# Designed miniproteins, single chains: the designs that were tried, part 38

Each design is a single chain, and the fold is of that chain. pLDDT is the mean over its residues in the fold that is shown.

## One batch from the design tools (miniprotein)

Design m1306
Fold by ESMFold2-Fast:
Structure m1306 (fold): chain A 94 residues (1-94)
Amino acid sequence: SAARQAALALGLARGLRRAADMISTLDDDQAAVLAGKVADQLLQAATQVPPEASQVLRETADQLREAAAKRDKQAAVDALRETAAQLEALAARL
């Protein structure tokens, strides 16, 4: 149902914002490890959501893996916050 899809998208958005806040407080090595773990969790979540949300989560996982490889903490934070905003916008139109 649209209501369940919206609730799932908002739940994911909340989790991404929390992950971004946590990553922003860590050193670059710890931030890279957490970003990689979040990417793995997003790939698992992508198998359980509709195709539009699945694509967003897979693209974000790729961005987080690249940010982790480059030790770019700000890129990881920005990717998570941008994706949360996209999921919130998706939920609002359902």
Scores: mean pLDDT 88

Design m1307
Fold by ESMFold2-Fast:
Structure m1307 (fold): chain A 80 residues (1-80)
Amino acid sequence: SMEEARRVLAESFREAAKQAEGAVGIYDEALARILEGDYSALPTLKYAALAILYESFYRRYKNEEYKKKAEEYLEKAKEL
C-alpha cells in the first residue's frame, strides 16, 4: 500500500516534470505516436522539433528572435 503510493507519486512527478519540459514532452509523445504508426502526429513533431531547435539557438547565440520563434512553434505544437 505505502510502496504502491510511493510508486504512483514517483510516476506522477516524472510525468509532471516531462510535461513541464514543454516542447521536449510534446516531441517525445508525437515521436512515440509516429513509431506506433500514427503519422497524423507528424505536424506536431515538426513544430515541437522547431521549438526545441530555436530554444537551442537562443541559448547558443543569445538572440531574442530565436526565443520568440521557439515560443511561437511551441504554441503551434500545442494547438495540434
Scores: mean pLDDT 76

Design m1308
Fold by ESMFold2-Fast:
Parts: sequence; structure tokens; C-alpha cells
Structure m1308 (fold): chain A 69 residues (1-69)
Amino acid sequence: MTEEQKILGAGGLAASKAIQALEEKTGQAVTDPVLEFKVEGDTVTATVTSKVGTATGSVSISEAAKRGL
């Protein structure tokens, strides 16, 4: 797997976690998500911003890769 594919996979998981956390926190569906990604070393953090609030999700690239293998 390329480094880009690993980062994209971790980013997708982080985004999913952020949206899920926001929906669970508010009890409302997120219909207008604005996603921002930050890569810091081994960690991908996704921040979701919507009319119902904001939440973050973080995933370790190395831990996500180990679980997939």
C-alpha cells in the first residue's frame, strides 16, 4: 500500500468517527458537514463543522494499518 493510501484510509476513519461523535452528541443528523483534515506525524485528525455543532475524530495511521494486516 502506498503512503497516500494509508493516509486516505486513516482520514476516512477519522471523518467517520467525527461525524458519528457529533450525531451522537446532538441527536441530530449531520446534513451539511465541512471536513478539515490535519496530519501530524502518525495521527490523522478530522474536524467536522456543521450547523448542529463541531466534533473531532483522530486515528493513528500505524495502528490502523496494523489492524488491516
Scores: mean pLDDT 77

Design m1309
Fold by ESMFold2-Fast:
Structure m1309 (fold): chain A 81 residues (1-81)
Amino acid sequence: GPPVELTVTLTTATATAVAREVAPPTAAALARLIVAATDALPDPAAAVTGTLSDSLGHSAELEGTAGALRDAARALLAALE
């Protein structure tokens, strides 16, 4: 699809990480942003709440630990290669 502004925001008790990219809204693009945002968080065991959003007003929620979300996103990227 056409490129949109994609944003992933992840929040823990001690930190907030935000990753943005202008890209087509593909699973690979969203997974890359989740990896980038989770890599910015200091504690992989921290409970995370977050959102995936685009510049067109679509959004979805994320929940888990920082490490589990990163591992899931990396596994998705590997499966899409």
Scores: mean pLDDT 83

Design m1310
Fold by ESMFold2-Fast:
Structure m1310 (fold): chain A 86 residues (1-86)
Amino acid sequence: SAKLFAPVQAAEQRFQAALALPTNEEKIAALEELKRQLEEEIAGLRALLAQPGLDPEERAAAEELLEAAEALLERVKAEIARLKAE
């Protein structure tokens, strides 16, 4: 559902905003904060998926959101590593 992907869309916008910052220090600081927020969201989704009574439709939506959040987290980690190597 588009509504369930709204947090990932907001995180994508924050990722792009971080890349537009004027200095590498500011970019790294913003990306490290986004990384922490994504790690917290992923932990929450994993906790939700561990619930035995979760509706199958909610489970499928949470699994799709988890996959999208984990993919964005890997992109954020790669960009932090790239910037630190400069």
Scores: mean pLDDT 83

Design m1311
Fold by ESMFold2-Fast:
Structure m1311 (fold): chain A 64 residues (1-64)
Amino acid sequence: SAREAYLATLSPKEQRALLLYLEEQKKNVKLSEIAEKVGVSVSTLVRLDVEAGIAELEAAVRSL
């Protein structure tokens, strides 16, 4: 999937950050709390979320 391809480009720490974000998003947890748990900045977490979303959107458009 596009998400898996994007994850493969990330460092292990960033991969853990994005996966934790996706899991915690189901529970409506704030980005600042997720960033603190993983030990990344909020700006890094926001960047990862945006880039993952773009990859998924590109895959969805390609399916049309």
Scores: mean pLDDT 74

Design m1312
Fold by ESMFold2-Fast:
Structure m1312 (fold): chain A 101 residues (1-101)
Amino acid sequence: SKYEKLKELILKELDELIEGILKGDSKKILESVTKLFELLNELIDDPKEQREILAIVQEILELTEKIREGDLSALKELEEKKEEFKKKLEEAVKKNVEKAK
């Protein structure tokens, strides 16, 4: 479905954003964050759900920056937040599939 494909693209752009931060690649960070937010806006139209998922993205970015600075204790929290993000996307896909296209 269109929404399953959007979920795959969003997850790919999140991984690219994380890699960009870890490598200190400012161009990759800017390109990935721009694409990520464009894709999220396509998948999620509810302002409350948008705020919730953006809060998770912010936490992922903060944890990734800590890892880049050498705080490897943030690795477990990063994986937990990535899983939470994925579950929120799966919920958004289910809601969109239930709505008439």
Scores: mean pLDDT 85

Design m1313
Fold by ESMFold2-Fast:
Structure m1313 (fold): chain A 99 residues (1-99)
Amino acid sequence: SLFRVRSEEEGLKALLELAELIKLSIEGKEEEAIEKLKTVYGWSDETIELWKKADHKKLAEELLKEIDETLEALEKDPSAPEELIETLKEAKEILEKAL
């Protein structure tokens, strides 16, 4: 398990957490987002500085576009996991509420 590929469940959870961190930064709760990036996710100081310099509103808009394009493709795929579709919709809602 030390070399296991990240599970779909872990990937979906990370997407929701990323959406929430972007939302916190847009809402002016940037210190709360940075604390989670450092303590929960173990981000380096260099990566945190890149996060601080990022246009989080633009990141939210770009991520929303990618989610919309992905959802359109997944809804046309009968083998697409329902949990993936629902998680993308939840991430979209979080980001839309931040904008």
Scores: mean pLDDT 77

Design m1314
Fold by ESMFold2-Fast:
Order: sequence, then C-alpha cells, then structure tokens
Structure m1314 (fold): chain A 85 residues (1-85)
Amino acid sequence: SEEEIEKARDELLEALEKLAQKNITPGSPRLRELVELVRNGDREGARKLIDEWIEEMKKAGWTDEQILRYLKLVIENLKDLLDSL
C-alpha cells in the first residue's frame, strides 16, 4: 500500500541517518549519494531523492508490492551493515 511505502521510506531515511552518524559508506552509488546528503544536513534532499527513486520504479512498471519488498530488502541490508560494526 501507499502507506506502507511511505513508512518504508521513513525507515530508510532513519537507517541512512545512522550510517551517516557512524561514518559508514554503503557500496551502492545511490545509497552513497543519499548518505552524503544526510551527512551534510540535507535530509529533505535525501527524502526527495528517495521519492524520485520510488517514482522511477513505478514508471518502470513495478507494483507497490514489488517496490515495498525491494525497499525492505535495502533497509535490512543497511541494518545488517550497522549491526556488523
């Protein structure tokens, strides 16, 4: 659902903020850009970039369920990275 996607976006932002605080650099270029925006205090820019990413997935024909599943996978991978250090 749209509400679940919005919750996942907020959880992703929180995970990125924790990575930025711990000076952890993700391997993905997009996630790296998001972490740098958050690190520099541009939380709204990071939120906008995530919203643009979700819109790109929708335009590529992804369903809300597929988008949600993918975002949850990304969030879990970031949490694993945070917990491994």
Scores: mean pLDDT 84

Design m1315
Fold by ESMFold2-Fast:
Structure m1315 (fold): chain A 98 residues (1-98)
Amino acid sequence: AEEGAEKAREAAASGDGKAAAEGALEAARGATEAARAGDAEGAALAARGAIEAARAALASGDKEAGLKGIGGMLGAIGAALEAGLRSGGLEAARRAIE
């Protein structure tokens, strides 16, 4: 997750839309792995990296890279939300009821 987020930030800083889109997809994979491991913090960190990379891909003017970046960003956000709900939101709600 941290590794994916760092790669996404490095790709975003490159000024290359295609590299930024690839970074967003890598961060999405890291977010999914963190979510499966129960690491909500890691999944959120990867999602942040994916958002930054997708923004850079969109700013590049490369429409194909921009669309790929958005796909990676949405995947990473979904994974982070699922991990957050499982480790925080759902557990907090269950504890309040039980």
Scores: mean pLDDT 74

Design m1316
Fold by ESMFold2-Fast:
Structure m1316 (fold): chain A 72 residues (1-72)
Amino acid sequence: ELEEKLERIKKNSNMSEEAIKYVLEGKTDEALDISLREFLEEAIEKYKDVNPELAEQLRKALETLEQVRKER
């Protein structure tokens, strides 16, 4: 069932419900772009005060995603 898969993926990957639904609908590239962007933005916000080094690494990963998006 959709709800069961949604909860399972959310627990394991910390993805948003909307991104997970795109994955289940076969829109994998769009879902991954949205999910990774949202994940990185949330992680940066969460860790910016607790672990600035990790936040810096996540920020660089976000920049890489932006570059990939522009190349498409």
Scores: mean pLDDT 63

Design m1317
Fold by ESMFold2-Fast:
Formats: structure tokens, sequence, C-alpha cells
Structure m1317 (fold): chain A 61 residues (1-61)
């Protein structure tokens, strides 16, 4: 969980700095691959971090 949150926070920070929407699918896939949690749980973590930081999300490339 800690590692998953760390990756999500980094992705959110980058999106915020670039004034871009965060691609939840790409971020979740990276988290799932790195931590072994399910893609669905990874998506939840990414969406929560984006919401906390006011970053818009997208699931499309």
Amino acid sequence: MEKAKEIAEKAVKIAKEQNKKLNVTIAAKVISDQTGISLEEAKKIVEEEAKKNGVEITEEP
C-alpha cells in the first residue's frame, strides 16, 4: 500500500505541474505491475490522490 500511494502521488504531482489530466489507466497499470495489487485497487488509489489534489482524471490514452 505505501509503495502504491507513493507512485500515485508522484503521478498526480507530475500531472498537476504539467496542467494535464491524469491518465488513471496508465498510472494504475504501473502501480499494479510494481506492487502486485489488482488493477482495480490501483485505480482507486490513483483516483483518490487525484481528487485530493484537484487533478482531473481520464482513462483514455
Scores: mean pLDDT 79

Design m1318
Fold by ESMFold2-Fast:
Structure m1318 (fold): chain A 94 residues (1-94)
Amino acid sequence: SKEEKLKLALEYIEKGLKALEEGNYEEAKVYFGNALFLAYLTKDKEIVEEVLNEIVERTPEKYKPFVKEFLQNVLETTDDEELKKLLQEALSKL
């Protein structure tokens, strides 16, 4: 269900934030990637936007450059125009 995917995506965001705090940047990238992928699988624009906003808003200032690079890499690898727009909106907040 969409609700189960959103719940799991939010759990991955928690794991990603913890990995960043521990200096495990590659692990953080995998967790944030899993969160965004789960959101994308719902095919629900509002869920994708919610997950992107959670990543942006909950990331401490010192790690914002890491999240910016992560989201820019996703933007460069996707051909989905709607996802590109949501990623650009999230990046504008960083």
Scores: mean pLDDT 89

Design m1319
Fold by ESMFold2-Fast:
Structure m1319 (fold): chain A 88 residues (1-88)
Amino acid sequence: SSDFQQLTPQGRGIVNDMQRQMDQVIDQMTSDPSTTLQQIHDRIDDIRDRTIQRIRDTLTPDDYDRAVVVVTSVYMRSVDRATDRFRG
């Protein structure tokens, strides 16, 4: 997205790390038939919260505001993807 392109290299690195963690967790947990959708959502929420803490601790205020928008977008898409893969 254009918002992602406005981030500093450090901000983009943190978002890319979050995206990789989201993809890994979704792939691993949706492959486990004992996993509930709620457990997947809880893990996605944990990754989001840890990412928000990391950007708060490391980025400038301007980069933080942009990063929160991108993190929210990644989070929402990850929730949708997890739900679709769990149900499909």
Scores: mean pLDDT 86

Design m1320
Fold by ESMFold2-Fast:
Formats: structure tokens, sequence, C-alpha cells
Structure m1320 (fold): chain A 95 residues (1-95)
């Protein structure tokens, strides 16, 4: 049970990081309101502190700007992390 909760937090942070990378690569401004909305959602669903979610979004954006990740890779990894997170949250709700 605890291991699955820790994995959910890890997946939520991966989703945030790759989402930050995608937004940076497409040139979309990620304003404070959008950043807060993502942080709130991850706190409510996976118990991720808002500060950590915001830091993950910023790390992804910085990695993308440094050329460390492609747009296609960032999209694929964000989608996969969210899919795995949804599956794990469904499992946790049954317990």
Amino acid sequence: MEEKREEAKRLALEYAEYTGAVLALVGEPFDEEAEEAVADMLEKTAGVPREEARAALRRGAEAAKAGEISLEEAIERAEEALKRLRELLAELKKA
C-alpha cells in the first residue's frame, strides 16, 4: 500500500516534469494560474506537495530549453506517466 502511494507521487512528478518540457518546446506561456492548477490537481490526486509539482514543471522546461529532450519524447513520457498514475490511483481507491 505505502509502496503504491510512493509510486503514485513519483508518476505525478514525472507527468509534471514532462508537461513542463512540452509547454516549453511548443512555446506556450505557462502562467502562474496554469501552474497552480496543475499543482492543485497533483496534490489532490497523488498527495504531491505543490512546491514539488511546480519544481518538476520548471525542471522539465529547463531540460527542454537545454535540448535534453525532444517534443515527441516529452509528449510520450507525459502520456505514459499519466496513464500509469490513473491505473495506480484506481488500485489505491479499491484498497
Scores: mean pLDDT 78

Design m1321
Fold by ESMFold2-Fast:
Structure m1321 (fold): chain A 56 residues (1-56)
Amino acid sequence: MSPEEALERLERGRHLLPESFHDLADESIENARAGKPDEETLRMVRTAEGLEQMVA
């Protein structure tokens, strides 16, 4: 995944994460803007995206 794609996913998926993870997501967004996306937080966002789609 490109750093730009990672940033886009983190920004869109932030609201899908529990409130306790929003600070982590914000930090990971800043890291992605610097070209160093956090793989663990990206995986959390992808999981949350899948769960949201399943409960629609």
Scores: mean pLDDT 72

Design m1322
Fold by ESMFold2-Fast:
Structure m1322 (fold): chain A 117 residues (1-117)
Amino acid sequence: AAPTPAVKNEEVPVSQKLLDSMDPDLLKKQLEAQRRLKEAFDAIDEAYARSPPESRPLVHEAMIKTIAAGIMVVAGDLEGAVALLRDSVRLLREAGADEDIVRRLEDQVRRMEAIAK
């Protein structure tokens, strides 16, 4: 039988203080960033549905970039998320996606940039 590893005192009081001291404005920015990501993903999903088979690999790459942007938002790296969303815009333009969809994604990128400031 393996010995049970000794439980060291975790910094639970520090974690609790961090949660209690969370700035409501930071939480608002995080929620707004998540909304922009959802709208961006919805636009890319619509682009995929409208795309011919030859263009779908580029749209799929844009989806992967948007998922990676979501990970960056959770990590607090909003500038990194913006960079990945800009790559998604470029990929949709290369795929020949409808201009209405590209403009919708560009609007989400601009709104994310405003949150990142």
Scores: mean pLDDT 79

Design m1323
Fold by ESMFold2-Fast:
Structure m1323 (fold): chain A 78 residues (1-78)
Amino acid sequence: ELVERFMEAVRAGDYRTALELANQLEEEDVEALRKALEELLKSDPELAANAGMVLAHSENPLAREIGLELLTKVAAAS
């Protein structure tokens, strides 16, 4: 399951694996990823910022869009 593997990689600080998984993200993964990241933002805003940075650096436009949205929410929550 791609979203679970991405979240595990982020929690482990394995940003190489997280980036590789972000590059593989498909439309069908978007809803599950957004939900997981919203829960992460509530529980651990610093880790959510790290996840957003990884996503924003992806070559995948879907991942970049989600990452930039997440980073905007992190900044607003300051």
Scores: mean pLDDT 86

Design m1324
Fold by ESMFold2-Fast:
Structure m1324 (fold): chain A 78 residues (1-78)
Amino acid sequence: MEKEFEEALKNKDYERAKEILKKLYESIPDPSRGEKLAMAYALRLLGASEEEIRELLGEEVVREAEELLERNRERAEE
């Protein structure tokens, strides 16, 4: 799975990269809060919609990931 993800990134196939990340998340029997946040962040970077992330990870994780992104953007825009 990790090797397939790296291959997708090398080919700039971000749709396939998102699919691989979703499968990776589903393979984790009890994902930690940190793993969920990392997954949400990675999916956002690959162009996943807020709706896609909400369906996979839940609203709480989406809100936390959005807050982290907004906090980083505010500091960059200053």
Scores: mean pLDDT 72

Design m1325
Fold by ESMFold2-Fast:
Structure m1325 (fold): chain A 74 residues (1-74)
Amino acid sequence: MEEKKKELIEEIEKLAKEAIEKLKSPAHQQAVRQLTKEAIEAVEKAVEEGNFEKAEKIKKGFEQYLQTLLEADE
């Protein structure tokens, strides 16, 4: 269970880093940093509750949000 939690957190951090490197707007970069922190906290809580489905859904929502920001950043 700990291994799956670490894997999801590492994937979220990797996605955030890649998005920040692609984003041109400092405001969008800051939004990614804030959401990364919130997503990691939410994943940790979901995994601690044994709800891996919720943890994976949180990661997927984070990925979708990053795509939306990248499209809006132009």
Scores: mean pLDDT 81

Design m1326
Fold by ESMFold2-Fast:
Structure m1326 (fold): chain A 82 residues (1-82)
Amino acid sequence: SLEKELKEAIEKARKYAEEGNMKKAVEELKKAFDLAEQVPSGLEEVREEVRYLLDRASEAGDDVSVMELSTLLTSLDGLISK
């Protein structure tokens, strides 16, 4: 199901981030974003994870990941506000 695929993408993003592989974490969050509109509360769940990983990337000084996660957050905020 799309709900299962969304949850798996979010879980993989967290695991990659915990392993220090923020590039793969961002790739999994982009996949989760594509699924999120089709899942009830999906946009909210992805936004929560993006916020968490954005804070971690900022603390680590990972400017590339901060830029990519900030872009995702802006897109999520725009969709949720509708």
Scores: mean pLDDT 87

Design m1327
Fold by ESMFold2-Fast:
Structure m1327 (fold): chain A 81 residues (1-81)
Amino acid sequence: AAVKPQQKVKVSLAGDAPSPLAQARAVTAAREMLGVEDVRVEPSGHVAFTGWSTDRAAIEALKRLMARLMTRLEVEEELEP
């Protein structure tokens, strides 16, 4: 059977959380959906996450949630060779 190779993806997400509640939800979602390696929270409400996943559905779900929770969302993906 042709098994599609699992690609490990480094996902970087950054945006502005308009409230402490939005910030807390964003952090929780990132930690639950990805192997989050780095979480940065700024006093300005700016939030940044970096993590790795092979689960494309989890990555897409996280992007969708972050787009609802944060303004000025920036997303970058890097594929592992």
Scores: mean pLDDT 74

Design m1328
Fold by ESMFold2-Fast:
Structure m1328 (fold): chain A 73 residues (1-73)
Amino acid sequence: EKEKVIELLKKLLEQLEKTMKEYETVKKVRKMLEEGAPFSEIYKFLEENNPELAAVLEDALEKLGIDISKLLK
């Protein structure tokens, strides 16, 4: 019982840590956008720090008819 509660708490903490890392990544991306960084640099940073979010962005852009490969030039 106690061991199961501790195991669940560890998993919740891992999820919170992942969410906090994602939040910091988003904050950095926003700052890069405000500073006028090239999209290729922003996408590279996102791919290196949160590849799952980079994949979601690519999928979302493709659904909007935007070819991400052209934005990376």
Scores: mean pLDDT 72

Design m1329
Fold by ESMFold2-Fast:
Structure m1329 (fold): chain A 85 residues (1-85)
Amino acid sequence: SEKEKEELEKKLKELFSKKAKEILEEQNKKFEEILKNNPDMSKEEIQKLVAEMIGEVLREIGDLLQKLLEYFKNNDLEKAIEELK
């Protein structure tokens, strides 16, 4: 039904937002640890680390989206929900 579709969409959006936040927080923690362990880094080295962090966040989110698309293609909604936990 239309109501079931709306409830499912809301749940998937909430789970995806939570998972994306976890990915960002994990990568940010790694970035902060590198900065803490290397306080004398040059501006150029910091810029490279920021670019690398952004690249890793985008890569992990991209991988997640590809898995979700595969599960949706196979009508495996249960696996899609589990992946987002």
Scores: mean pLDDT 81

Design m1330
Fold by ESMFold2-Fast:
Structure m1330 (fold): chain A 71 residues (1-71)
Amino acid sequence: STEEVREKLRATDPSKKPDILKEIGSTDSVAITKASLIEIGKNPTDEQAQELIDILATKGMDAFLEEVEKL
């Protein structure tokens, strides 16, 4: 479920989050982000996926998950 995916993401070791944020901050990660969100029942545009990547990189995981819920 969407809740299980979010709990798994939140349970990720905090020390690894900076490396994940660097990877996700790449423009090449848009397709990966879209595919992951589609698996949890969301249908973002490329522009929405890029905005979510920017939010994750600048505001962190909790802000990212709030914006994912608005999709």
Scores: mean pLDDT 64

Design m1331
Fold by ESMFold2-Fast:
Structure m1331 (fold): chain A 109 residues (1-109)
Amino acid sequence: SLAAQIAAAGAEVVAQLDRLAALREARAADPEKAAELDAQIAEARRALAAALGRLVTLLEEAGLDAEAVAVAEAVRAALEAIDAGDRAAFEAARAALEALVARAAAQVA
């Protein structure tokens, strides 16, 4: 179903954000691994962009244009929090993203 596709795409976006947050924390904790972790961060950023693109496309195809914008804004807030090392802001943005995805999936169910 379209609801299941939106939920799955949203879960993938959250998974890539979690991966990126963990990699950024690992990089800050161990500067000696910076080169290896920077490569993994670049891969995670590309995977996040692809996952976000899929989610936005599904939302737009469902006529949920406002939700597509809100999801992109939540991801941007999460990325800003990751770059700032602000765990509380990251957790808030992540929770907002999960709530947005759940509401969007419910609207098309």
Scores: mean pLDDT 90

Design m1332
Fold by ESMFold2-Fast:
Structure m1332 (fold): chain A 65 residues (1-65)
Amino acid sequence: SAAQEAADKLLAVGLAIEAGAEVKSFEGKRFRVRLADDSPEALERAEAMKRELEALGLTLEVELE
């Protein structure tokens, strides 16, 4: 449903904020975030976030600085 899709998008934004990632864009089912670094811990959090978002039917694109 549209309400469930909106809830999934809000959850995705919350996960990015909790992981310390910067939200760059959210267009349709594509969610783009930027990580502050490429440390093993940051990459592990990004992989966990990607798995959870893909389970919701969303695509995660990760940028590194």
Scores: mean pLDDT 72

Design m1333
Fold by ESMFold2-Fast:
Structure m1333 (fold): chain A 114 residues (1-114)
Amino acid sequence: MSVEELLERGKKIYEENKEEVEAFIKNTPLDELVELLLSIFDEHPELFEKVRALLNKYFGIDIEDKEELARIVAGLLQEYAKNPEEFEKKYPKELVDFLKAIAGLVYEKRRERA
């Protein structure tokens, strides 16, 4: 599966389950979101590289450590879920669309865990 197909799948999951995904992200402890993100990055290394490139582009940060990158993304997801309208006014559309896709993938990953 390409990164583009993976992100499209994530965004679809988010759009179809918007309220449930936002509530899940908001109410899940940061460390659990980090664990789910690390699992996704281990399954999809190309997604990890895309996240790294996007954070470098918009925040000027280049994070090589997978756990540190996952913690930054988890924090951004929780900021988004707390107030999506405020977040969408504050951040570029490309970053917002990307975080929606990641939120959907994290939600899907939690549902797959036995």
Scores: mean pLDDT 84

Design m1334
Fold by ESMFold2-Fast:
Structure m1334 (fold): chain A 72 residues (1-72)
Amino acid sequence: MLLKKEEVEKKIKEEINKLIEKYKKLKRDDLVKSVEEAYDTLLENTGLTEEDLKELQEILEIIEKNALELLK
């Protein structure tokens, strides 16, 4: 199936918004800022392929897991 840039952006933005919301609850404004900067970089590098989407989602999952473990 072909992924459009808009669909890829929507999925990435949804994941990013979840991370931002979690970090706001933890009062970690530094992490919120880092996630926002990462999102801008991801959009700059995102093509129109499913491979790009999978790689970006994997990176976001790693960031989320690391942040949750470090804060615990």
Scores: mean pLDDT 63

Design m1335
Fold by ESMFold2-Fast:
Structure m1335 (fold): chain A 73 residues (1-73)
Amino acid sequence: SIPEGLRGYERALVQELGPDALTMTRAEFAALARRLGLPEEEWELAYTILKRAFEDYLAGKPLPAEIAEALDA
């Protein structure tokens, strides 16, 4: 599950990337996380969680509701 502290940042990151969020690179994530003010200590955990969820989705699993909401916003 995605930590609650990341909810606002996930939504903003996904909105900035749009469809590209499903294929985002670590560099793209880091640039946006820095712009949004996400603490650097949280970048790697947030990236790992989001990347894993997107990879699971591409493998045929539904997106977690929390990420699907961020994509729809």
Scores: mean pLDDT 64

Design m1336
Fold by ESMFold2-Fast:
Structure m1336 (fold): chain A 78 residues (1-78)
Amino acid sequence: MKKKVVLEAVEKDGFITAKLKIYNEKGELIAEIDIDSPEDFEKARELTGLDGKTLSKLINELMEAARRGEKKTIELEI
């Protein structure tokens, strides 16, 4: 089954973090993770099927946009 993955940068307790949301084919939210720890990163990697290098690249892209004061969202299908 194809799922939609949404990655966005969110501000939490004065820090910017990456939030991962997974939607099913009907557009219903089935998983949400704030990637604040190595454990959260590993969980996000397993849920998306992305390798760690690819996931890190996407997160870094979001963080760079957020540091420029821009709200960026990355969407992909898995």
Scores: mean pLDDT 80

Design m1337
Fold by ESMFold2-Fast:
Structure m1337 (fold): chain A 83 residues (1-83)
Amino acid sequence: GEAFRRAVERTRRTLEEISHHLKEHHAEDLQPTMTRVLQLRVRERGLQPDERDREVAKRLSREFGLPEELALNILTLQRGSLG
């Protein structure tokens, strides 16, 4: 239904943004970024889920040059669809 359509649209947009980011930064893949996500989620475990994701997204933006919005979308996909 509606939730599935929103998830598909979010996934498609996120994948397009990931592809653009990888080309722009000459990166092979997001494997290092995804490994770092696991570490940061453990460090921020004391925060509410929404606050944790925002803090992790800010740190990913600083460490990997990801736009914060893209980082947040990647975290959402990892938790709901790809994690």
Scores: mean pLDDT 72

Design m1338
Fold by ESMFold2-Fast:
Structure m1338 (fold): chain A 85 residues (1-85)
Amino acid sequence: MRELAEKQLALARALAEVGREKGIKDLVEGGELAAEAARAALEGDLAKAEELAAKAEPLIQKGAAKMTDEELEEAFRRARELVAA
């Protein structure tokens, strides 16, 4: 469980970072909310994690729809590097 939450946090951070570089506000906002959701889950606040994740999901979907396949691959690559570090 903790390992999954840590991977989700890494992916959320990578999505927010790519969103900032590309100027995709939905992806930045969604990624930041998803990172807070993952952090809340790591702290044991599951109710807060669920509320934040529900807010993050539609923003991430909107942001991802504005990205190319190459930009999505870059986000996943950065997430793997954050987990491996």
Scores: mean pLDDT 79

Design m1339
Fold by ESMFold2-Fast:
Structure m1339 (fold): chain A 71 residues (1-71)
Amino acid sequence: MTKEETIEQMKKNNLDPAEEAAYYIHLGKREEARKLIEKIKDEEQRAILEKMLEMDSEEELKELEEELLKE
């Protein structure tokens, strides 16, 4: 594994990629969030996160984030 792949594996143990992507969306870092979403193998989580990227409403974002974590 490359050094970068090793760091990504360590992050997977400590941080849920879906949760990390949601945090980047709330911070307005949509490009970083999109890169994280591409790494998510769960199609359902990916779909929720992609919807979050399209939402401009804080209320819609909170609702989708709760649905993401409920899975």
Scores: mean pLDDT 67

Design m1340
Fold by ESMFold2-Fast:
Structure m1340 (fold): chain A 87 residues (1-87)
Amino acid sequence: MEKEKLIKEIEKKNKEWIDRMKKQATDGVAAGLPELEKRFPGEKAQQLADDILAGINDIITAVSNVAYKNLLRLVEEDPEKAKEALK
């Protein structure tokens, strides 16, 4: 497998993982909003939900960046092992 094709596959899977995790984070925060409203009535609950979602999205991005960099390094060092990691 050509390195360029392998990198494109990594980028595609990384984007799919980010999109899935961000959707789960959005859905989870939305599901928790009624409980936040009970504890912090009014605009404070929405602000806290927004802050929590922002924090989760930052974690998703950080984890994604670490995994992406590790996979790119693996493509350079051992393309066959990188290909197996994508199965």
Scores: mean pLDDT 81

